# Designed miniproteins, single chains, continued (5), part 72

Each design is a single chain, and the fold is of that chain. pLDDT is the mean over its residues in the fold that is shown.

## One batch from the design tools (miniprotein)

Design m18654
Fold by ESMFold2-Fast:
Structure m18654 (fold): chain A 73 residues (1-73)
Amino acid sequence: MELAERAVELAREGDYEGAAELLAQAAAEHGADHPLVLAAGYEIKAIFAEKAGDLDAAAAYRAKAEALRAEAG
């Protein structure tokens, strides 16, 4: 799931438009409901929350992302 991983990296760098574009490509290729695509989406939401100073929301989104990655194996 390299597209989804790169989307998270772009969000960490502050390129949110690029992150959204790569996440959309990953969803198109692997399915929007794929656990790793959903996990990347939650990680990007966590990054947005953290940048906004909402650490509680960031922690909640990261917990969801970790659970989805654990399911993916």
Scores: mean pLDDT 82

Design m18655
Fold by ESMFold2-Fast:
Structure m18655 (fold): chain A 68 residues (1-68)
Amino acid sequence: SIEEKREEIVAETEEILKKMVEEGLLSEEQAEEAKKEIRELAEEIEDPRELTARAIGVILRALGDALD
């Protein structure tokens, strides 16, 4: 279902963020902010493809901020 796909996207992005913290690419605080944004997007966006694209954007922005 669409709901299951959205839940999978959130779970997968949270796993990616956790691994990025473990590898030292993101701080725990940056990962938590990204998780919050992705969860908020999941409440707004019904289309799984749009949610995936927006979630990737959040992760890339968090990485960009970490490079400052």
Scores: mean pLDDT 82

Design m18656
Fold by ESMFold2-Fast:
Structure m18656 (fold): chain A 112 residues (1-112)
Amino acid sequence: MEHLAEAVRALRERRIEEAVEHLRRAAEASDGVAAHMLRLAAEILETVYEEHEAVARMAAMTLVAVARLALLGAPAEEALEVLEATLNDPSVELPPEIRRLLEEAREVVRRA
């Protein structure tokens, strides 16, 4: 869990390369839904951050929150609420690439 805390700190401070490294290490130390969410967060930051900085950081933080809920054994419903709040936020225009990865995250949570 050390790497997850460092990933959150790096994301808040806009240290994206460090955030990706810590997210990947946290995923390696995790299993199932949590590991999948952390890998998707790293992928968003590596692929779309330069074009969509604020939205990519927000999406990565959403996936980190879902991973934390999974690690705590929270009901899938709570994780789905977090994902759906981001997917259905009318104030945010989600790039198609980010929307697709968040929809993949939602399906992974639903099947768990």
Scores: mean pLDDT 85

Design m18657
Fold by ESMFold2-Fast:
Formats: structure tokens, C-alpha cells, sequence
Structure m18657 (fold): chain A 83 residues (1-83)
């Protein structure tokens, strides 16, 4: 549901602020899975960016990709993100 997508986005933002990349990735994956079920084909670019985050060898690069996914998802779900 839209409420569940928004909650996962908010949880991901909080996890990212705390430096908990694994928790942020998990919540972003959940939000993308829910969004894909509601809007088939809408998530391909964001999933690719999230895979780039997962496969990044530096925390700085990982954080940059995660912020990009989070901001894009927040805009799509109309969620105010505080980073």
C-alpha cells in the first residue's frame, strides 16, 4: 500500500542518517518491491542504482547511491525526506 511504501522510505532515511546501510538497503528494497507491484516497470532504474549501492567498495559511494534512490523514491511517493 502507499502507506507501507511511505513507511519504508521513512525507515530507510532514518537508517541512512544513523549509518546503518544494511537497514537502509533492506527498507529501500521493500519500498521498491511494493512500488513495482503497484506500478509495474516503474522501478528498473532505481533497482539498478540500489544494486550499485550494494556493490560499492566505499562507504562514500554507497551512501551517495542510497541517497539518490531515497530522494527519487521520496519524490515518487510524495514523502518529505529529512537527511
Amino acid sequence: SSSQIKQHIKNAALALKQGNFDAAIADLNSALDLLESERPGATAALRAMLESAKNSNSDAAKKAYLISVLVSLGSLANVDIKL
Scores: mean pLDDT 84

Design m18659
Fold by ESMFold2-Fast:
Structure m18659 (fold): chain A 90 residues (1-90)
Amino acid sequence: EESLEKLREFLERLTAEKKEMLEAGVSEAARAIRLTGVMEDFILEHKEDPEVVEFIEEVTRALQRARSLEEVEEVRERFLKKIEEKEKEL
């Protein structure tokens, strides 16, 4: 299922990006700009799928609020679980 694969791809990319920036000590402003850029690029590629767009926006907001590697992993696990539940529903 293409949409679920894209949701998983986005989640993994954005969480990896956020983790790398936190570990590297990148400034909060620079982290916000970088995450927003990734979000906007992905939305432009998938703008015709409202469920994908909503997921992208939710993940981005949650990751922008994450301030530690533990919080990033919690966000990743929560959204991964949402994807897995959708996979089980057909």
Scores: mean pLDDT 77

Design m18660
Fold by ESMFold2-Fast:
Structure m18660 (fold): chain A 65 residues (1-65)
Amino acid sequence: MDETLEELRKRIKKAAEEENLEGLKELLDELHELSKTSSFDDQVRLTMLIMRVTVEIKIIEKKKE
């Protein structure tokens, strides 16, 4: 899981830097799907990434007004 989480963090960073709203929404969907079959510890870590992606989406949406 740690390698998967690191890859997800890199993808989130790239999508946020590119202001790729569609990419961030796709990542949000992937994180929700992963959480359905993950252990409790991994669900907690995935939830933190879900919150981060949600914040990045809101920042981009606010810039677009």
Scores: mean pLDDT 79

Design m18661
Fold by ESMFold2-Fast:
Structure m18661 (fold): chain A 83 residues (1-83)
Amino acid sequence: MELEKEADAAFAAGDYVRAAQLYKKIELESTDPEVKARALFRIAKAAEKAGNPVLAKQYYERLLEEYPDSPFVEEAKEMLEKL
């Protein structure tokens, strides 16, 4: 997925604002539940790195509610306990 590669590159470069914007677009445009769950997890991580734990918590909670069977659920639960 080209858009996901761009989002991952922005995240790796430390541009968490751009990364979050791109992951939000991926989540909205994708029809694949795994891709949507991954995008929500990445948005939460970008929010943490940007110093916004309230926003990060909201996206982790949304991931757990909407995609409880995703491979990101365990990490999201651990992060919610710390936030």
Scores: mean pLDDT 82

Design m18662
Fold by ESMFold2-Fast:
Structure m18662 (fold): chain A 85 residues (1-85)
Amino acid sequence: MEKEIEEYKKKLAEAEKAGDYKGMGESYKKLGEIYYKQGKYDEAIEYYSKAEAAYAKYYEATGKYLPEIADIGVKVLEIAVERVF
């Protein structure tokens, strides 16, 4: 998993350099999934929230809606609720 985290962090840095908000969102989403699978829910929520923000910037820049924005928002809420119950 550490190698996979490093790979997506590298892809994230490349997307940030290119101003590729969609690529940033995808990389943040993958990092969130990896941390969730590791049981690191705080890190998972942090990365999913960053993915949602990146996709929102993509919408602001292009006027195109990505359904991933809603999907990520639901995942963040599910993780938060799961930790209470």
Scores: mean pLDDT 77

Design m18663
Fold by ESMFold2-Fast:
Structure m18663 (fold): chain A 84 residues (1-84)
Amino acid sequence: DSLLETARDLRRLAELAAEEPEAVARGAERAAEELLKLKERVDPEAAERAAELLRRAAEAARAGDAEAAAAHLREAARVLEETA
């Protein structure tokens, strides 16, 4: 299941938020883009909600707020897990 795989990847990115903020920001942006490409084949509302959380995670990571970035990544993962 691609949504569950993405959720696992997001949870791993959350663990890296303090150590690799640029990589986490890029990872979150890429995940948001991929989810929006798939929204017609999944729950569009869940995909858009997860994408918004991922954008917030990328912004937090670039601002140096690792705790907020990790929280947004975990919330996005939760949305995807509940949708799958």
Scores: mean pLDDT 84

Design m18664
Fold by ESMFold2-Fast:
Order: C-alpha cells, then structure tokens, then sequence
Structure m18664 (fold): chain A 64 residues (1-64)
C-alpha cells in the first residue's frame, strides 16, 4: 500500500513536470489509477499500468 502510494506520487510529479501540468493533480491521477489496478494486479504491474495510462491522459491534455 505505502510503497504503491510513494511510487505513484513520484511518477505523478515527474509526469506533471514533463507535460507542464499541476503536480498535485497528476499525483492524484496516478495514485487513483494505481489503487484501482492494485485490486486486480500485483503492485509492480499496477504501478506500471498506472504510469502508462496517466502519461497518455496527460499527453492528450497537453496536446490540446
């Protein structure tokens, strides 16, 4: 649980910096996706899928 939360927050901050988005909103996005995915996947897979999904969403927002 705590391991997923810390990794999700770090990924969210890095993605926010990369795409010029709000760090707090990006952290929340990655964390919520990771929490949902962790119910059906192990921690490592959940965090990797959450990063991919959040990256796609933030990139789409930055492109508009």
Amino acid sequence: MEEIEERARKIGRELAEEFGQDPEEAEKLVLEIARVLSQSHDAERAIRLAEAAARALLAAQAAE
Scores: mean pLDDT 79

Design m18665
Fold by ESMFold2-Fast:
Structure m18665 (fold): chain A 70 residues (1-70)
Amino acid sequence: LKEEIEKKKEKLVEEIEKELMEKIAKYSAENPDASDEEFLEELDKLAKELGIKFGEKVKKLKEEAKKLLE
């Protein structure tokens, strides 16, 4: 059970990282003259968007983990 939750967590993190990197690459291609500040702002925005999108999956994983800790 714990190993299954860890595997699901790893897969979820990998999916989030992949989507984040793809969106960052697209932003860089569309905005080649973007400043470091603009880039960091977009990175924060994308991270928050992905957090919302995957929030339900993360919540379910946390609930399963809590049940195992009881």
Scores: mean pLDDT 70

Design m18666
Fold by ESMFold2-Fast:
Parts: sequence; structure tokens; C-alpha cells
Structure m18666 (fold): chain A 102 residues (1-102)
Amino acid sequence: SEAEEEAVRLLEEAIRLVEEAIRLYKEGKYEEAYKLAERAIELARRAVELARDTPLAGLIRRAAELIIRAAEILLKEGDLLEVEIEVGMARIVLGVVKLLLK
């Protein structure tokens, strides 16, 4: 569905923002990294709302929760390894969603 495809695009953008936040954090650009992490959380929540009543809502919510967790770990703990693990899991879940859409 169009809603599920748009939700996937938002989650892909959210993952890109978390990955960029990791790069900025490694460079000591903490304020910029935090702003990107906060934006990733916003996009992930928007994706869940868009796909709420669709067949893939549960998987989309799971991918979004992993992205939100990754961003929150970066904001609170700075544990970049754990952030990268959560992002990796989100990519796997999103890959399954994309397979089911095609």
C-alpha cells in the first residue's frame, strides 16, 4: 500500500540520520549528532502513525522501535556499538517489510 511504502521511506531516512549522527558523534560534534537523532525519532514515529491500520503495521512498528532505541542510546549513553547493533536489526526488519511489499 502507499501508506506502507511511505512509512518504509521515512524509516530508511531515519536510519540514514542515525548513521550520520554516529559519524558526527565520532567527530565530537555532539549537538549536531543529537539534533539528527531527535529528527530520526520524529520520522520513525510518523512512519508508525502512517502505517497504523495496514497489514505490515507490526513489522513497521518493530523497525521504528529499533530506530528510536538506537537514537535514544546515542542521546543518553553514547554507546556507539549498541547504536550500530540496533540500526543493523532495524535494517533487517525493514528488509523483510520491503520483501513483503514486492
Scores: mean pLDDT 90

Design m18667
Fold by ESMFold2-Fast:
Structure m18667 (fold): chain A 92 residues (1-92)
Amino acid sequence: SDELVQELSDFLAGVAREGATVKVRVEGGKVYVEISGLSPLQAIALALTLIGFGLDGLEVEVKVEGGTVRAEIGGLTEEQAQALKDRIEAAN
């Protein structure tokens, strides 16, 4: 839903504002996010939050490697994907 996409955007923007490095790219309505600069516990907590968005109805795949979290967010319109990317980059 549009509301879940907005909540995810606000969450990821918050992560970037708190000093984590958030890299984002858009490819065919999918958004690929890489979050680094986390402690291992922060990475686990963030991954669990992203999995929660998947359980709430977003198409979310999450991978954790130490202090890095990678997420693939699918099922977005091209406009939603671009807006999510712009929101995250603005929080840099």
Scores: mean pLDDT 82

Design m18668
Fold by ESMFold2-Fast:
Structure m18668 (fold): chain A 92 residues (1-92)
Amino acid sequence: GAEVRAAAEELKRTLEAQGFKVEVRIEGNTVTITLESDDVLRLIGIALKAIGLGLDGTEVEVKIEGNKLTITIRARSAAELAAALRRLTASV
């Protein structure tokens, strides 16, 4: 819903301001975020922060392929998904 789109857009703007190329796809209660950067260590840093969301009960999958990081976040509700996205934004 609108809450998830707003949270995803804020995360995208925050990461783009840090020099990442960012793509976001929302499908139900799942968000896929794709980051591209030539600085792989920065991608690893973001991946570790996203993994931290999984330790707090959010389903998170991360994949690094070359200079591309894909983060998939799945939650039980739109409210939980929006909260997870806001937590990731606050951590980066």
Scores: mean pLDDT 86

Design m18669
Fold by ESMFold2-Fast:
Structure m18669 (fold): chain A 64 residues (1-64)
Amino acid sequence: MEEKKEKVVEAVEKYLESKNASEEVKRKSIEYARKLAEALGDVATLEQLIKESIKEAEKLIEES
């Protein structure tokens, strides 16, 4: 599970860098990704966790 959480966070970080997101959006998105992986890591695939975390990141960017 720890390795899955690390990979989700890494994918989200790369996405946010590509979108030139603010530091606040990066912080919130990474925290969301960590919490999602902790909560759903046993029942969700790595791909699903990355997809849901990126959706949240997109929403935070749009709201900024």
Scores: mean pLDDT 80

Design m18670
Fold by ESMFold2-Fast:
Structure m18670 (fold): chain A 78 residues (1-78)
Amino acid sequence: SMEDEALEFLKKLGLELDSNDNSPKNRAAGYFLGGVKFYEQGNPLAPYFFREAVRLAEELGLEELAKAARELIEKIEK
């Protein structure tokens, strides 16, 4: 699924999700995964989650995560 691909992508970036971790990196990964889940469910909040993932990823210098989230925003909003 797209969610499984997103989890593998985050793992490759060293961004494994931990529900007990409230770090900025874990929040960036959480917003990205949340966006993917919402998109697969047809939830209109998906672009909001991706925009928050971009904001946090850019603040943290996570360029690959920011790029992936921006590409998904462009795909959804067209």
Scores: mean pLDDT 84

Design m18671
Fold by ESMFold2-Fast:
Order: structure tokens, then C-alpha cells, then sequence
Structure m18671 (fold): chain A 65 residues (1-65)
């Protein structure tokens, strides 16, 4: 579970870098993500990150910067 969580975090990090998103904070099982602006590419990346978080029992909250 911790290993799966770390793998999910690494994948989320990769997607964040690709879409220009920033990790704002991590509290327990909730990861906050900041997005500079919304576009089709960014929304697709956020969807992927949400799936990765859900699979490992984490919650992803997205905030537009």
C-alpha cells in the first residue's frame, strides 16, 4: 500500500509536470493540485491523475490557479 501510493505519486508528478500543474500540498490521503489554466490537455491530465489517486485510495482535489 505504501509502495503503491509512492508509485501513484510518481505518476501524478509526471502528469503534473506534463500539464504544468503544481502539487500544493498533501494531507493524509488527500493531494491538492494547482492548475495554472484549464484547457483540453490539462483536463485530460487531471482525469488521469484522479484515476491514479482513486486506485490507491487517495483523494485528489484540483484548484485552478
Amino acid sequence: MEAEREEALERIRKEAERTGARVLGFEGDTLRLGVPERSIDVEAGVGMMQLLAAVTGMRLEVVEL
Scores: mean pLDDT 71

Design m18672
Fold by ESMFold2-Fast:
Structure m18672 (fold): chain A 78 residues (1-78)
Amino acid sequence: DRALKLLERAYEESPDEKVRELVKEAIRALKEGNYEKAIELLEEAIKTAEEEIKDESEKLQMVNMLEMAKAEVERALS
């Protein structure tokens, strides 16, 4: 699924360990069908990326990838 592929890529490309942990938990929640928990974890991952990633271009790329993954999960709820 597109959300899982985006999150797996975010996990591999993230320079920040906290973002990676949150993405890993979001992947687990998504695989369990817990879309609400996955969205919550993705919102936390986006906030963490904005606060912790120092390089502006890496920050924007990571936030964009996580926002796209979140949109795919939200589409499954609609």
Scores: mean pLDDT 85

Design m18673
Fold by ESMFold2-Fast:
Structure m18673 (fold): chain A 91 residues (1-91)
Amino acid sequence: MVNFDEASKFSSLSLEEQEAAMKENPTPTLRLTLEIEGSLYTMAGTVYELAGDYEKAAEYYDYAARLFRIAGDDKAAEILRKKAEELRKKA
């Protein structure tokens, strides 16, 4: 069951607020919302990487990594974090 109003409100919260909400009551809706947000930031990072803006690309990949980590997707978080580090070396 997905509550789109709740998901929309949750996605407008700060990263720290989203992490706190997940620790208090981890629900499938909150986890899915975090994974969707992480995917959107990953796409933004990819666009900036292709444009040669490595600093912005790294920032977006790092933010996506934090979102996936809060969602419990440690593998996706690790991949994106390493990608952000590599891009920062090129910036």
Scores: mean pLDDT 80

Design m18674
Fold by ESMFold2-Fast:
Structure m18674 (fold): chain A 60 residues (1-60)
Amino acid sequence: MIDMAEVDEALVLMAIGVANIMAKNGKYEEAIEFLEKVAERFPEFRELLEEKIKEIREKQ
């Protein structure tokens, strides 16, 4: 039995990884917008995603 919550968590963690790569390449605004869209799709992870958005904003 596949736990759908574990699949959603894996997708969110992959999205955070992609956003971190964007930020490292100076694409901070694109990284923030991407994570905001992920938060809309996965509202249960909103707090985690908002914290990551804050971290990226602090690196600008």
Scores: mean pLDDT 79

Design m18675
Fold by ESMFold2-Fast:
Structure m18675 (fold): chain A 94 residues (1-94)
Amino acid sequence: ADVDALLASGTAGDLLAVGRRYRHLGDFEGAAEYYEKALEIEETAEILLNLGRAYAGLGDYEKAIEYYQRAIELSTDGLIKRQAQRNLDRLLKS
């Protein structure tokens, strides 16, 4: 499905998938836009982790830190929590 079809029938998961596509292409601005749309539908640790990554790619480390911290707090999945903590630690130590 194209972006318009995903937006028309879209769940948070569909928008997250679109955001990941933009990130893989190096379009961190586009990635952040679609992750923000996903977050408006449903707040999940996975969406917050991906927002942190997108903002880190944009050089907005303040927002990246905020989203990683929120992902850690919300996470019920140990793998997502560890990934967010690792990314946060890397930004704070470097």
Scores: mean pLDDT 80

Design m18676
Fold by ESMFold2-Fast:
Parts: structure tokens; C-alpha cells; sequence
Structure m18676 (fold): chain A 70 residues (1-70)
């Protein structure tokens, strides 16, 4: 599950660091990675509860990153 776990962990770290520093650059990196991971998750079949939970977490991380940039 490295193809999902590693990007998700990196997005979490980028959002955390962006909150601490206020860095727009880190917000932009987090949003870019989140978009890539969201596309990857959307191509997975069959649909599953785990996939839906991951997509929901990813959307929340994107929202949090956007709040930092606002």
C-alpha cells in the first residue's frame, strides 16, 4: 500500500508544517500531492469503505491547506 500510504503521510506532514510556519509553498505542495493521490484513489476498483474514508480524509486535508493559504 506504499502507493497510497506514503503520499498520504507526506500530505499530512506538509499540512502540519504549513500550519506551523504559514508557508504558502508547503500549502501548494500539499494541494498538488493531494490532487494526484485523489486521482489515483478514484481509479481504484472495486469501491470500498476504506477508499471512501481515504478520499474523505484527503478532502479534509485539502480544505485545511486552503485555509492556511487564505
Amino acid sequence: DAGITEPLERIRELVREAKETGSRELVEEALELADELEKLLETRTPPSKEKEELLEELRRLKEEAEKIAA
Scores: mean pLDDT 77

Design m18679
Fold by ESMFold2-Fast:
Parts: structure tokens; C-alpha cells; sequence
Structure m18679 (fold): chain A 63 residues (1-63)
């Protein structure tokens, strides 16, 4: 249905933004603008969100 397709698209957008955030964090770490500890904590938080979004996306695609 169109509603399921829109939800899938929203989850895909969430995953894309999460990837960009992780990339920005890694760049900030490399440039010395962020501590290794801060980067690690931020990336772990984002990884949990990504895992949840991927799980929901797979459920929606198979339902």
C-alpha cells in the first residue's frame, strides 16, 4: 500500500541521515574537533537507532 511505501521511504531516509552523522563524527574525530570517547559514545547511540530502523524496514518489506 502507499502508506507502507511511504513508511519504508521514511525509514530509508532515517538510515541515510544516520550514515551521514556517523561520517561527520569520524571526520570531526580525525580533525581533532571531538574526543575519541565522545565519538565512540555518539556512534554507539546512532548504531542502536540504525539497528532498530533496519529491523522495522525488513518487517515492513516482508509483510
Amino acid sequence: SAEVEQRIKSLEETLRRAEEEIENIRKALEEGKMSEEEAERAIERIRRTVEEAKRLLEELRRA
Scores: mean pLDDT 83

Design m18680
Fold by ESMFold2-Fast:
Structure m18680 (fold): chain A 74 residues (1-74)
Amino acid sequence: PLTPAQQAAEERGLAVKRAVNYAMKVKEENPDLTEEEIIEIAAREAERLHGPDVGEKARQAVKNIFAYEKALAA
């Protein structure tokens, strides 16, 4: 069993993962959008639903995944 603090941290982690999945969906549906626009869309959606801490974590997570994909493609 998780403590309330651990449960809240896990829920925030899941919210960030959902934001990353949302960013990937936005990318697939809107190929004309830049990576920066997709990152901002996902981060703002996460902030709207879960607050600024989750929004900032989502921004960093999406940015890191896009950087990783670029490294793999190179």
Scores: mean pLDDT 80

Design m18681
Fold by ESMFold2-Fast:
Structure m18681 (fold): chain A 70 residues (1-70)
Amino acid sequence: SELEKLKELIAEGIKRLQDITKDLSESEKAKYMQEFEEIVDEALQNRESLSEVKKRIDEFLAEVKEELKK
């Protein structure tokens, strides 16, 4: 179902975020996870498609990677 695909997409995003932030402090990991959850929640509230949710997740993860390059 589309719901199961959405759950899988979110779970994959969480795993990718955890890998990107693995060397950060627990407080920094929590900050990025909260930002991730806010982005996903906003997309769901706006009833965005699976492709739009994926795009938001991909863009967020790219931004986090750029921030960590400092």
Scores: mean pLDDT 84

Design m18682
Fold by ESMFold2-Fast:
Structure m18682 (fold): chain A 120 residues (1-120)
Amino acid sequence: SEALRRGEALLAEGGAAFEAGKYEEAARKFREAAELAREVDPELAGLALMGAGEALFKLGKYEEAAEYFEEAARLLLAVDPASGLAAEALEKAAEAYEKLGKTEKAAEYRARAAAIRAAA
């Protein structure tokens, strides 16, 4: 579809912006890619949400980054309950919660990621 093609292009552009250290631009492009892919390609949407989370993490927006990683994990797990990408998203959410001093919540997310990896 046109939305999928545009979503794939925005995912690539977001990645290029991230590599260039343009984290606000990367986050915007990844968010738009996720919106376009959400209903047609949940895996692409999950990858885009992970990219947005990573860009927000680089900007020090840890609470928002954790929310994006949690949403990415939810979408990826809906496709594959043993998704390694979902486990990675939960581990990145845990890292964001550690930056916020939420150690117990970080431990919960790491445990969820470990359970997914063990089920694979």
Scores: mean pLDDT 90

Design m18683
Fold by ESMFold2-Fast:
Structure m18683 (fold): chain A 60 residues (1-60)
Amino acid sequence: MRGYEFSDPEALRRLSDEEWAAVVAAMRAHFGDPEALTAAVNAVLGDKAPPLEVREVEFP
């Protein structure tokens, strides 16, 4: 199963419920395009976290 992994998942845990909902919406809008997904997530985070790297991973 294909998925995505963030370089700093703990940064996402520090977001408010509204900020997290915005991140989830950005991920859904850009699912299957890791470059666009990475840009959209980092745009939502702005100055709240260091820029995240997103990579495609395969889960069992």
Scores: mean pLDDT 68

Design m18684
Fold by ESMFold2-Fast:
Structure m18684 (fold): chain A 94 residues (1-94)
Amino acid sequence: AEKKVEEAKEAAKKAVEYAKKGDYEKALEYFKKALELTREVIKELGVEHPLAKEALLATVEAYLEIAEILKKDGDEKALEELQKIWQDFVKELA
């Protein structure tokens, strides 16, 4: 689980870096990877586990930062895609 948390954090970091570069396709790709790794950690350990919370925090922070970048750039289509990805993830956790 620790290795997957580190991989999720790295994917989240890369998603933000690509968003800052204006590569929104790669930003969303890495964001989806961070969410999948986070989902695996939650499945293995449960959402209340400290490592699962650490992975969730990293993905929440990446979501908020990428959303802010897309709002400032005015890319409504990429922002809607990001929001859909996040909503689908949250729905699967419920």
Scores: mean pLDDT 85

Design m18685
Fold by ESMFold2-Fast:
Structure m18685 (fold): chain A 61 residues (1-61)
Amino acid sequence: SHLEEGKELYEQGKYEEAAEKFEEAIKENPDDKEAWAYLAGVYEKLGKYELAQEYLRKYLA
């Protein structure tokens, strides 16, 4: 799944590629809060703090 692929990329430190996989996971299943949480974490790692905060809000909603 895209979620699992994203996790593998995240573990490898490939944060931009991981973000793409987590975004695909969310498109397939918007109720997957785990994907929202990982995407927020990825954008924190990339220094995109405002974007990370937006995804964190979606996770917390």
Scores: mean pLDDT 83

Design m18686
Fold by ESMFold2-Fast:
Structure m18686 (fold): chain A 67 residues (1-67)
Amino acid sequence: INELRLKLREAGVSEETIGKVLEAIVEGIKSGKIEEALEKVREILREAGVSEETIEELLKLAKEILE
């Protein structure tokens, strides 16, 4: 989680958006709905204007955290 937060900051994502991403991941861990959590993270990052290439890298890291 801390590594994901740092990478989000490096990508220029706001603290508010980082909070939303981390909340979606925590909810995915608690519910076991990993695929749904990854889709939510993708949506949040797209809304924040993050590039598709960076989104794919961040989703790979998020998947490692969820698994």
Scores: mean pLDDT 78

Design m18687
Fold by ESMFold2-Fast:
Structure m18687 (fold): chain A 108 residues (1-108)
Amino acid sequence: MKVTQPAEVKVKPGETAVIEATASTSDILSVNWFKQAEGQPLQLLIKDFSTQAPGVSSRFSGSRSGTKFTLTINDVQKEDEAVYYAVVRTKEGVWFGPGTKLTVDENA
């Protein structure tokens, strides 16, 4: 089983960021999304494809279509700069995406 993500997504402040992960199989039980900002611990954002974790901003949402899983960040802020990881659960175990670096720049 393999999970793929783009290496980087670049957006301007106030735009919507879309980060997609793709699984190599359709036998997916759940997908969780995690954020790791520089110097900070790993934070759970989304559980079970689309359920926001407690205390997470409503700007973050998750969705799925087949083997494609999407993290959407509305009204992107500089504080959203981080690496975002899709973590995919199957019957055989848990699989980590390589991570996507989100950069937020007025000149993106």
Scores: mean pLDDT 89

Design m18688
Fold by ESMFold2-Fast:
Structure m18688 (fold): chain A 70 residues (1-70)
Amino acid sequence: SEEEQERLLRERAFEQVRREMERLGYSEAEIEEVLELIRKAAEGEEPEVLEKLRRIEEELRRKREAELAA
């Protein structure tokens, strides 16, 4: 079913995001916020949520560069 396929895809995506963010030095609280935004984007397709996710992707890039410089 579509519901089951979407559920499995979300679980795999959540695990990948968590793993990646942990490697980049993010806290569990920050990871949970990102995962919640991803969940809301999947359920609501709201432009504001999608824009927040893009900003977080940019922030991830900047943080990675800053951590490499530290």
Scores: mean pLDDT 71

